# Designed miniproteins, single chains: the designs that were tried, part 94

Each design is a single chain, and the fold is of that chain. pLDDT is the mean over its residues in the fold that is shown.

## One batch from the design tools (miniprotein)

Design m3255
Fold by ESMFold2-Fast:
Structure m3255 (fold): chain A 80 residues (1-80)
Amino acid sequence: VSSAIQVAFLARNAAVAARKGDAETAIKYLEEGIKVASKDPRLKEAQELLKKALEHARQGNFDEARDYAIKAAATALELY
C-alpha cells in the first residue's frame, strides 16, 4: 500500500471520528497520518493539512477538523 493511500485512509477515518465528536479517535488517526506523511516529501501539503486538522480537533472545533482532514485525504489521493 502506498503512503499516499495510507494517509488518505487515516485522514478519512479522522474526519468520520470528528463528525461523531470523538476527539480521542480523531486525534489518534491524525497523529498517525502526520507520521506516515512525514516519510514522503510529496505528502508535505497533506501533512500540513493534517496538522491543521489536529490543532482544531484538540480545541474541539470538529467541523474545521473534519474539513481539513477531508482536504488532506483529497490532496494525498492526487499523488495516487
Scores: mean pLDDT 87

Design m3256
Fold by ESMFold2-Fast:
Structure m3256 (fold): chain A 81 residues (1-81)
Amino acid sequence: SEEEKKKEEEKEKLKIDLDIYISLFRMAAWVGDKETAIKAIKEALKILKELGSTKKEISEFIREAAKILGISVGELKKAIS
């Protein structure tokens, strides 16, 4: 249906936006720009929640992001709060 097509298009757009923020995060982390990396993580987390990601999937994402940044999960959680 037309309604189902619109929902599919919205999900595809969210997935593209997620990929953009993950790419920005990785680039910012590589050059040591922690401020930009944290902003990109915050935006990626908003998109993951909108896509219906579980608490487990969100926790895994945060753990992986902390590893890439070279900080603890606790430090990252404080930075994104």
Scores: mean pLDDT 86

Design m3257
Fold by ESMFold2-Fast:
Structure m3257 (fold): chain A 77 residues (1-77)
Amino acid sequence: MKEEIDRWIDRIAASLKAAGVPDEDIEKARTLLREAFEAYEKGEKEKAVSILNELIKNFPKPIQQVAKTFLSIIEKK
């Protein structure tokens, strides 16, 4: 799991940087995305969904797109 999460986050960070998102916002998004993954792994699916909705409401559009993708995967289950 760690390798999958880290790989995904690295890819996201590269895309966000290319889109002009500041490193501070990228770091905050990485922290929240990791927290959402941890909540999901612990069976706290609704907490993970809540964190992702926070990203969608309070972060720039490139980060929102990433959060929406992850949310879609979690909500389908």
Scores: mean pLDDT 77

Design m3258
Fold by ESMFold2-Fast:
Structure m3258 (fold): chain A 64 residues (1-64)
Amino acid sequence: SKEDEIQKLEEEYSKEVNELKKKIDELLANRDSLPRDELLRQLGELSQKMNDLYTEYRERKKAI
């Protein structure tokens, strides 16, 4: 059903968001072990992935 598809989509989105948040937290916890430019680059990539994930979630939810 549409309701089941929406629920599944929301669960998948939440799981992926939590995994990205964990990666950001781990990166920040170990920030002193990385060059500053590399840290900022990796944080930027994770931020972009978070944004892309939200955009995909919105589009998929509207398509259901």
Scores: mean pLDDT 86

Design m3259
Fold by ESMFold2-Fast:
Structure m3259 (fold): chain A 77 residues (1-77)
Amino acid sequence: SADTEALLQLAERATEIVKEARDMLERGEKPEKVLEKARRQAEELARLGKELGLPELGEGIGQAVVDEARRLVEEYE
């Protein structure tokens, strides 16, 4: 269904953002820079969710991505 396809697309993008945050931390990038990028990408996820007809889900997944990036920052400190 269209909803299932949209869910998969948002989940795949969220996974890519989290992986990028981890890679940035492994390269020794500043936590503040990692979190700033995660927030910008979460805003893009919210926009994608709106375009796919699931604005609430896009915002929720975006917030989950920011929360996960914060957890990764805490683990690397």
Scores: mean pLDDT 85

Design m3260
Fold by ESMFold2-Fast:
Structure m3260 (fold): chain A 78 residues (1-78)
Amino acid sequence: MTLEEARERLEEVAKERNMSEEELEYAKKQLERHLLEGVPAEEIIKELYKEKKNKAAAGVAEVLGVSTREGVRAVLSV
């Protein structure tokens, strides 16, 4: 998946989840960290949940095909 494809998919998910523009921009920056810098998707999702950006976390997880159940379990186990 390219960064451009991920951003387009995220914008569609953002509309479905009623994300704010601020939350969407933050989610886009986290997608860039995963796709350009190689940060693990689970770590990015964990950071979004820690910052209470729940819609962004769920949207990024959906775009990247990561189970939110595994991400939440990892956070609770730490």
Scores: mean pLDDT 73

Design m3261
Fold by ESMFold2-Fast:
Structure m3261 (fold): chain A 74 residues (1-74)
Amino acid sequence: GGTLTLVADKPLKSGMKFEVNGVTFTLALGPDSALLLGYIDGKLVGYRAEVVSDTEARVADVPEELAGVARQVD
């Protein structure tokens, strides 16, 4: 799989939405981790994210069609 980088225009927070290749994901921040949640083909999927900075997070081992950069859309 590839790597997906989340780029926000403001500090990361739970409920922020990101788009990559027409798929919209919502960020959920926990005490020790982050989770990226979305729907693919009508099914809820979740990916573990690593917070890299106040405005950036990364998700490893995504399908190649989700690899690249997801930008904040809300």
Scores: mean pLDDT 83

Design m3262
Fold by ESMFold2-Fast:
Structure m3262 (fold): chain A 78 residues (1-78)
Amino acid sequence: HPLVKLFDAIANNDAEKAREIAEKHKEELLSNEDELGVMLMFARSLGHEEAARAVLEVLEEDILKSKNHLLLAATGAL
């Protein structure tokens, strides 16, 4: 599952792999907005800003159009 792969990339602060997962699985990640939001908040809580930023660079435009408060909070848009 892309969320599991993203969790592993975030846990290792692997920005390159996080970006690749976001680019390859963009639609599936955006279909799981609550889980994606939790993952991004988790990255921030660990101080893994490089991995979080890599995901946001790929998904930011779609996330900012989202009505999901958890996902928007994860980007600092709220």
Scores: mean pLDDT 75

Design m3263
Fold by ESMFold2-Fast:
Structure m3263 (fold): chain A 93 residues (1-93)
Amino acid sequence: SKAAEEEAARKLSEQGLEESRRNEEEVEEMKRTGSPKEAIEVARRAAKENERRARELIDYGKKTGSGVITSHAAMTNLSTAVHNEVTARQLEK
């Protein structure tokens, strides 16, 4: 049903926002406690996961017409992916 699809969209969005938050914390912790090489690897993995999650959110929103529900979490994950890639590039220098 439409209501079940919208509920699933909300849950997927909540998961995406929590994953984005956790990934940011993991990258920042590794920057403080790990080597530059470890921090680069964690940031790049986080960026790929954020991009994958954003794509999942966008695709689900398009498939179900629930883009209004998923768009904020998708945009947040895309922004976090860009930030993590920039972090990795800065640490390589």
Scores: mean pLDDT 88

Design m3264
Fold by ESMFold2-Fast:
Structure m3264 (fold): chain A 93 residues (1-93)
Amino acid sequence: MEEKEKKLKEVQKEIEKLKTISNPRDRYRAEVEILKKMGFSKEEIKTYLEYLYETELRNIDYLAKRDGLPQAEVDKRKKELEEIYNEILKEIE
């Protein structure tokens, strides 16, 4: 829902503080906990995680092109991101 998506963007300010967490698995779990604390529904949290996953995939491609990352490193990062996304998604089910 548009209003819920707009409200979700407002919490990004709090989520940005979690950028200090280097482990993506721990960071995504912490983001989910913030959304739960703020009263977001399970479906809204799932929508946010999907958006985050797609955004991070694009970022990996951007960094690969910018920094000349080896294909093996790109593949590894995308695989790790997919596994983390699926793990966190399953945990909120």
Scores: mean pLDDT 75

Design m3265
Fold by ESMFold2-Fast:
Structure m3265 (fold): chain A 79 residues (1-79)
Amino acid sequence: MKRSGEAELLTLRIMLENYPLVFSKYIPEIVKRVLEVAPDRVEEVRALIESHRDQIDKKSYDEALKIIDDYVKKNNIKL
């Protein structure tokens, strides 16, 4: 059943908009949490991360995208 992940997505947006470099190391963990509570929002999460690519450190960016890609592949999601 579809469940709201609004609080988790709001947390991710606040981190990315206010202090992206400071919170970069937490971005993969927040992405994983959003996908656990609101898997239907994977496309929105991917777009949000991609739009902040230049503001997130490369290691955290790569980890976040890997979490998203692994989730999409494992669950046969159409994007």
Scores: mean pLDDT 75

Design m3266
Fold by ESMFold2-Fast:
Structure m3266 (fold): chain A 95 residues (1-95)
Amino acid sequence: SLLDKALEVIDEFIDVLKDILKKYGSKAEGTYIVYTGQANQIRDTIVNYKDDPEVVKGALEQLIDLGKILKKNFPEFSEKLDEIIKRLEELKKEV
């Protein structure tokens, strides 16, 4: 389902945050905490408002914006983040 695909991409986004933390250590700890918190809030929004297409689109757009910021700050993860952003953009079209 669209919901299952969205939750899968959110989990993959959090895995990228774990990889960033693993590579950069303490320098990325604040980014990891803040962005995992935001990703989990986006997850909760999508689950709770799954039948509201405008709310779901807004939540997906928030995650896309976070991905773009992470790509700028951690260019070594740009390829994986581009893949995630593309999948989120495709999901927005399905909503």
Scores: mean pLDDT 90

Design m3267
Fold by ESMFold2-Fast:
Structure m3267 (fold): chain A 99 residues (1-99)
Amino acid sequence: SADDQLQAVVDQTVSQIEALWRNNASSEQLLAVALRAATEIGKILGASESLETVIAMHLYSTALTLRQLYQDGKISLAQAVQLFRQNLLSIVQIAQGAV
């Protein structure tokens, strides 16, 4: 189902972002993951290029914000990962309503 495909993209994206945060990877690498995730979500939903861009920028912004909070010691890595997953699920749900 489309929901199963979306869940797989969510799980893969969360895993990739966690790995990048653990390895203190560049913002460019976070952007690459966000762009890939948005493209895959867009293909599953039949979304426009404009909607894919909105999804990508939201994911990238969220990943940068949570990385900053984690690096500043304001939240744990586990909390950052959980919050990223919750935000990704929310944007997927919003995008489903926009197609």
Scores: mean pLDDT 91

Design m3268
Fold by ESMFold2-Fast:
Structure m3268 (fold): chain A 71 residues (1-71)
Amino acid sequence: SHHHQIEKQLTLLQAELTVELGAIHLYERLLSRPDRLSPEQQAQYQAQLDALRARAAELQRQIAELEAQLS
């Protein structure tokens, strides 16, 4: 059914978001002690964190749209 298809997509997107949020937490932790990182490492980790946050925001938007269809 249409409802079942939305539920399947929602489950997949939620799983992907969980992985992305875990990666964000890892990079936030690495950047929490910038005095122990080279300027190059700080820039690389910040760029990766920014990219992960953008991806997570897109996944959250897609999840919200699908959840609205189930409400």
Scores: mean pLDDT 88

Design m3269
Fold by ESMFold2-Fast:
Structure m3269 (fold): chain A 90 residues (1-90)
Amino acid sequence: MELEKKKENILKGIESYATELELARFNLDEAEARGDKELVEQYKKGIAELQKRIDELRNEAKKLGVSDEEIDEAIQKGKEYGRALREKRR
């Protein structure tokens, strides 16, 4: 795989996980408001795994010479997509 394509794929991965993380956080908040303890624990585990994946991809991206600014931009884009999906109720 070309180096540039590897950087692009990692940034897209970060963006996708950031989207899922944003949605999981909203779902966790709703589950907590309902008192659904089992669902709360499931979302907490999912959030922890997504955070871990983002951290791993951040470290990989930095090894390839991707800037912190580009990584933060990918996270922000993913978060915005997650918020847009929540506002549309899917």
Scores: mean pLDDT 85

Design m3270
Fold by ESMFold2-Fast:
Structure m3270 (fold): chain A 59 residues (1-59)
Amino acid sequence: MSPEAQALADRTRASALANGVPEEVAQAAADAAKRAYDETGSLEVAQRAGVRALIDAGG
């Protein structure tokens, strides 16, 4: 696990929780962002994966 991927995951989870997202959904979004970063090395792709996970859980 890269430190950068972990930092992105932690930030994604914290931001989601701060916006009232349930812990389970926030963790899923963080995990999605981390996986996307580990697979692609792209912060943009990772951020979009996190946002997509939040949308999918809420819609």
Scores: mean pLDDT 79

Design m3271
Fold by ESMFold2-Fast:
Structure m3271 (fold): chain A 72 residues (1-72)
Amino acid sequence: MLSPEEVREALAEAEAAAASGKHGASVAAGVARRLAADTGEEVEIDVEKDSVEELLAKAREMAERALARAEA
């Protein structure tokens, strides 16, 4: 189980990569999958169809769920 700090670091990594314009989609998708796996949640990710913004939104949703679980 990831700590709140680890969840925040993972999300910050995804946001920084997206802002840089390099590999942002892959990093955001990877963060969303990693957080989903940690919480046992399923997330539907399609890096070919999803925009960087959609992948970041999914990463943020997974981070919120992981954070809620870590704080419970």
Scores: mean pLDDT 74

Design m3272
Fold by ESMFold2-Fast:
Structure m3272 (fold): chain A 84 residues (1-84)
Amino acid sequence: SMLEEIDAELRAVIDRILEAIRDELSDEQLAALRAEMEALRDETLRRSRGKSEKERERLLMIAQVRFVGLATEAVLAARRAKAA
């Protein structure tokens, strides 16, 4: 279904982001960030039900921007904590 395609794309984006920042975060921090991103994925899928193609595309774009924001905040917090 179209929702399965959106779910697969959101999962792929999450995996790509987490892989890109793997060395910036501890395993515990990566797991916590994944859980937060997966909660946003679930919410995006819920909001996508019964929507037009245009609205689904908009929701997918917003989810991707929010994933990048979460990753950025996590990396910046981890870097500050290390006090390099």
Scores: mean pLDDT 87

Design m3273
Fold by ESMFold2-Fast:
Structure m3273 (fold): chain A 87 residues (1-87)
Amino acid sequence: MLEELIKELKELLTERVGEEYAKDVIKALEEDLEVVEMILESVKEGKEILKKAKEEYGYDEVIEFYEKLIKLLEEIIKIRLEEEKKK
């Protein structure tokens, strides 16, 4: 499950922001839960900005990207927290 979510996240990020950034995000998500929380916060801020932009310009595709990103990050965080409990 986690590998599938990571793959989807990498594909989503690679398409929009490039492969190098995608690799950095994936590495951080696998190694550091604090970074994951910071990334999630940044994405939530971006989603609020895009929500306002949608009212003015109709950025449906960009909002969809951030909605998918947030969902994938939340699912990855959940799995990572479950892994921590097993330690």
Scores: mean pLDDT 70

Design m3274
Fold by ESMFold2-Fast:
Structure m3274 (fold): chain A 94 residues (1-94)
Amino acid sequence: MLKEIEEKIEELKKKMDEARKNKDYDKMAELMLEALKLMVEIMKELGYTDEEILELLEANADLPPLNREVWKAVLEGNYEKAKELLLEIIKAKE
C-alpha cells in the first residue's frame, strides 16, 4: 500500500515549509534530495531501470526546471553532488 510513502511525503512537506520560513537553504536542499531519492525508489519499484529513468528525463521537456544533472547525480548515488546542485538552484530562486 502507498500509505508509508504518503506519510513520508507529508513529513517532508512540513519540514520543507519550516526550512523555507527560516531561510535554511541547506536543510531545504537535504529535504529536496530525500524527495528525489523517494521518487527514484518508487520508479525502480514500478520496474523502471536507471537507463529508462534517464531516458524519460531526457525526453520530457515538460518536467519542472530541475537540472538534468541533479537527477543524474541521484541515479549515480552521488548525493554530495546532487545536494550541491540543489543548493545552487534554491539560492538562485531567492
Scores: mean pLDDT 73

Design m3275
Fold by ESMFold2-Fast:
Structure m3275 (fold): chain A 100 residues (1-100)
Amino acid sequence: SSMYEKIRELLREQGIAFEERAATLPPGLRGEALRVLLELMSEMEAVINEGEKNKESPEKVVERILEVAERFIARVRDPRVRALLEEFRRELERKLRELL
């Protein structure tokens, strides 16, 4: 598969890991965390799709994906949800950099 497909696979894997961690949250916060994750992943997938169509480098696509994560983290008010997103961003960045 292409490098873009490997980025998508890694993003899906990290989404699953986030869902597993979110299971430890109280039900109300769990719902909020999962909603934020779905919006975040949707925007990241759009960035990957646009990058692939425009033949943008995988490195540039990775930078833009990480910028999306930073914007979402900055907008989250609950510190527990923010901590999960920060862990998601850290693990995603580590694995994406290992991929490149």
Scores: mean pLDDT 89

Design m3276
Fold by ESMFold2-Fast:
Structure m3276 (fold): chain A 60 residues (1-60)
Amino acid sequence: SHAEEAIAAGAAGDGAAAVRHARAANLSGMTPEQSQRAATAAAVGGGDPAEAGAAGRLGA
């Protein structure tokens, strides 16, 4: 899933990929918890926290 891809990218330090997957996870109707996990992974991976947070709120 895109949420899992975002978490994996974040763990690998690819913040840009993590943000892209977090947005895709939200757009594909992932649960709020999955979207939050993806957004957290994007931030941890060095992505923009504001963009990661926006991705997490898209489905809320």
Scores: mean pLDDT 63

Design m3277
Fold by ESMFold2-Fast:
Structure m3277 (fold): chain A 77 residues (1-77)
Amino acid sequence: SHSEFEKLLTELLQAIADNDLEKVKELLKKLESLRDKLSRREKTELIAFLNLAIRETPNLEPEIRELVEKFIKKLEE
């Protein structure tokens, strides 16, 4: 559902801001399980917010950056 998507996106953005690698991994797995059910608009929103999060988070852990960038590429096909 869109509400579940919005909740997961919000939690993922917070986990990235917190440099919480374990939480980022769990939330990315949950979003990957929903990937085929996401609308084009939801995928576009997700890509935009994730790109902003990795750009704007100071001292972002390299492993978090790599995981998020790989996920963005999967969304872009």
Scores: mean pLDDT 86

Design m3278
Fold by ESMFold2-Fast:
Structure m3278 (fold): chain A 93 residues (1-93)
Amino acid sequence: SIAELKEAFSFFDKDGDGYISAGELVTLLKNSGLRKELGITNISDEELADLVIKKFDTKDADVNGRLDFNEFVVLVTSFGTILDYSISIIKKN
């Protein structure tokens, strides 16, 4: 839910500036096991976090490679969509 996402974001926003750092995102990815669940084994959790931050970093988030709350929601939603695609491929066979 949005409330749960806000609580998670607040927990990872240790700087209190309204952004999640690369290190905090790496912690989230490791704790969720999402990289392994999706079969993404060619890169580390750290490398995946860096790529994700680059993709979802807005003009307003500047050069520090960090996510605001809206970008965090898009990230979580995007990974859910990828998982649904993986399931649809398995279900077809």
Scores: mean pLDDT 59

Design m3279
Fold by ESMFold2-Fast:
Structure m3279 (fold): chain A 67 residues (1-67)
Amino acid sequence: SMAALEEIRRLALELRRRGASDEEIAREAFRKGQELGVPGSEVARLLVELGLDPEVVDRAGVALVLE
């Protein structure tokens, strides 16, 4: 849902403001997306739109599935 995506966006921006790495931001955003039932593809698109490195986003998404 749009509300779930906004919650993930807010989390990502707050982590960025606190100086978190792109890798940490991506991991936390994907974890939150899984909790909220948001498809990983939508979380990945949101993170890339926020300026995160697409390679970092892809690796974090794959790592979540392998856990």
Scores: mean pLDDT 83

Design m3280
Fold by ESMFold2-Fast:
Structure m3280 (fold): chain A 55 residues (1-55)
Amino acid sequence: SPLEEVRARIEEKLAELQKVLKEYQSNPNDKEVRERFKKLADELVALIEEELALG
């Protein structure tokens, strides 16, 4: 179902974000890491909004 697909994508993005968060904590001034963290966070928010719209 669309809802199950969105939830699976949320779980995947959370795992990616957790890995990038470790890099961010180690190198907080690294622009590449900061930009990657922001992109993943923005994507996660969009997926959560989509999940809320579906039910």
Scores: mean pLDDT 85

Design m3281
Fold by ESMFold2-Fast:
Structure m3281 (fold): chain A 85 residues (1-85)
Amino acid sequence: MDAAIAKLREQGRKYGREDAAEDAIRLAEAVLAGDRERVEELVRRIAREVLKLDEEQVEEVLRTLREHWEEFRAAVERGIATLAA
């Protein structure tokens, strides 16, 4: 975990995307904690502000996340393991 966080922060700093790296870290931490409400808040914010999706597209992303929560969590856990290696 800490190694993956350190790599994400280093890459964010290197490419001038520190905000994106911090958003990714917060999302990963919320997913691993099983805090579905926090995950939805972070995904809604990222979809609006970073991806610039409209409200209809944001609600579709959140609906997909709710329907496929276990697959999403597993994908995040695999991503963290890959970055920590």
Scores: mean pLDDT 75

Design m3282
Fold by ESMFold2-Fast:
Structure m3282 (fold): chain A 75 residues (1-75)
Amino acid sequence: AEEEAARSLKPADEALKQGNIEEAVSHYADAAIAYDKAGKPQESANLATAGALIAVGEGHGEVARRALKEYNKRV
């Protein structure tokens, strides 16, 4: 479960290095869902929020909204 979250965070970091904000936000959402399934809802919520804030800061507010909506459906 935590290993699944770490697996998603590696692609998120690589996407950020490439300036691929939409892909990075998607990976943050996947990591957040994995943390929730691991019984860590606070860490899950923190990751979902961090991904959304990155998207908003880069001008991708619609990507942030979509990611948060999918997160809320799965937790």
Scores: mean pLDDT 74

Design m3283
Fold by ESMFold2-Fast:
Structure m3283 (fold): chain A 78 residues (1-78)
Amino acid sequence: SAAEARAAALREAVAAGDDDALRRLLPTVSSEADLRAIAEGLREVPAELREALREFILSTLPADLRATARRIFDEVLG
């Protein structure tokens, strides 16, 4: 489905640290499902790189989603 393809694209872009893909995709994020896909991608990133990528993502997400994103990222990553 389009939703599954979107979730996969978000996870893969985050896991790879693909700056161009992230700059294109992150402004289009609109749902908690998108945020969970991002969190799953962050889990695949090495711990030493994860915090910097997390902060970049939070700064690039729509402002109204940032509080929800922080909650979901904390739940998924611990």
Scores: mean pLDDT 86

Design m3284
Fold by ESMFold2-Fast:
Structure m3284 (fold): chain A 82 residues (1-82)
Amino acid sequence: MEAALKEKQAELNERVLELVEKYKNGEISREEAEEEVRKILDEMYAIRKELGRARGLPISDEEAEAIYEATRDRIIEEFLAA
């Protein structure tokens, strides 16, 4: 289970890089790139929570989700920065 979740994280990371490249090549708009990267980051966060559960760790609380949401917007801006 953990190995499969880590493989999914690696695949999602690769997809973010592909989206950034498409944006920089002018293949997609900034708005489309932001939306797609946001979706991938949300999926990565869900996988991280499942990895925590598989290890018997506490599930993320409201504070952890708030930190993720604040961090997500910054990460999207950094990935799409010229």
Scores: mean pLDDT 72

Design m3285
Fold by ESMFold2-Fast:
Structure m3285 (fold): chain A 98 residues (1-98)
Amino acid sequence: VKERIEREIEILRRGIEVMEKEGLGEKYNVDLEKVRKELEEKGTVPRHERALLRLAAGEPVAGSDLAEFAEKHNLSEEEKEELFQRNLENLQRFGKES
């Protein structure tokens, strides 16, 4: 459905904006310019980068996707724990009525 695709693209764009503001692209070894170009050209991004962008946008993600991202981008244990903590916070917000 076109509306579902448009919503997902908006979420991913918001994720890129948050990552740029917080300096997370450099911190987690993600080329945000390349990711933005991929999103604009294809309407999607690679699975691992997609999980991180959704996480940055305040959306809950699968812990397995974050674990795979951490391995692919050679994140430290501390950086990996930061991602899992952010996901827990997003899960808590997602379960609230407001």
Scores: mean pLDDT 78

Design m3286
Fold by ESMFold2-Fast:
Structure m3286 (fold): chain A 80 residues (1-80)
Amino acid sequence: PELPASWPPELQELARRLVEAWEASPDPARFEALAQQAVEEQRKKVEERLEELLKKPAEEQKAAVTEALKEVMERTLAAL
């Protein structure tokens, strides 16, 4: 999988670990379910804060998105 070069190294490393975990997983359906739950939980948090985030500078918006992606990846890995 292609990792965005714009992602911070920490996020790229988490994504690499997720790919390795997915490839080694005997149950890809469980992996997908855990990832989907993490995505939905972060989506709700972002939607609740969307109005506030849109009023912030682009740099702060990017930081918030990066943090949400990191949390999705970390939660998926922790739930495995």
Scores: mean pLDDT 72

Design m3287
Fold by ESMFold2-Fast:
Structure m3287 (fold): chain A 74 residues (1-74)
Amino acid sequence: MLKEMVEKAKEIIGASEEEVEEYRRLAEEAVAAGNSLSVDELVLAMLIAKDLEKTKELREKLLEYLRKKREELA
């Protein structure tokens, strides 16, 4: 599911492979620095942030995914 959301975000944004690789590098740095999100979750969030209007549906799906993950830990 998460991998499919990342691929759909790449299509919507029109992101290049180099741009996605840069986002993955930044996500790996953030995880190493103690970020609670996974690399794929951060990459998806960065792609969504690039165009909030076009990615509205993916943003809602990501927020629901994160909400469920948080509820399982509560």
Scores: mean pLDDT 79

Design m3288
Fold by ESMFold2-Fast:
Structure m3288 (fold): chain A 85 residues (1-85)
Amino acid sequence: NENIEKELNKVLKLVEEGKEDEALKIFEELLNKYKNDLDLIDLATDLILKLVEKGKKETALKLAEILLKSLGKEELISQIEEYLK
């Protein structure tokens, strides 16, 4: 979905510009709009991993928390936090 990729690229750019709150808001709105879309989940996971590689671990954790809450998998947050350590 071209629109999902475009919005996730906007989230990445906002994080790189230090606009974390705006990035988190757009990410949450995107997950609410495309709830249970497997392509969105895959692309969102790729974005989180890219942020980890860029050293943005704290922001990556916040995005992972929003993603896991949208999936009903909040119990996995502690496991993801250890992985990003």
Scores: mean pLDDT 79

Design m3289
Fold by ESMFold2-Fast:
Structure m3289 (fold): chain A 111 residues (1-111)
Amino acid sequence: MLSRKELLDAYKAGDETPIRKLAEEVAKFLKVLPDEKVHLVYRSLRLYFYLSEKIQSKEGEELMARVLLEAYKIDPSLKEKILKVLDYAIENSEVPEPFERAKKEIEELEK
């Protein structure tokens, strides 16, 4: 699995392949989780990107929001679960704006 730094470096270079691979794993995880536990996806992503770091970086939050959006594009049947994860992230993140944008993009894709 790619480190957080390698994932950030690839994303900044315009290579979204690592983000899509992580999104595929998130989609698989969401399929097996009951609705009341989907918030664990945000907690798992937060642990993955920050490990034991206590500071929420804007870039880290933007990457997590992008992973959730790509998971929706991979499996649109997960829409309700992904929206619940995004709502949890908006309430619990110090930088909610990336998750708010991802939620709006998903809602626009329904039209």
Scores: mean pLDDT 75

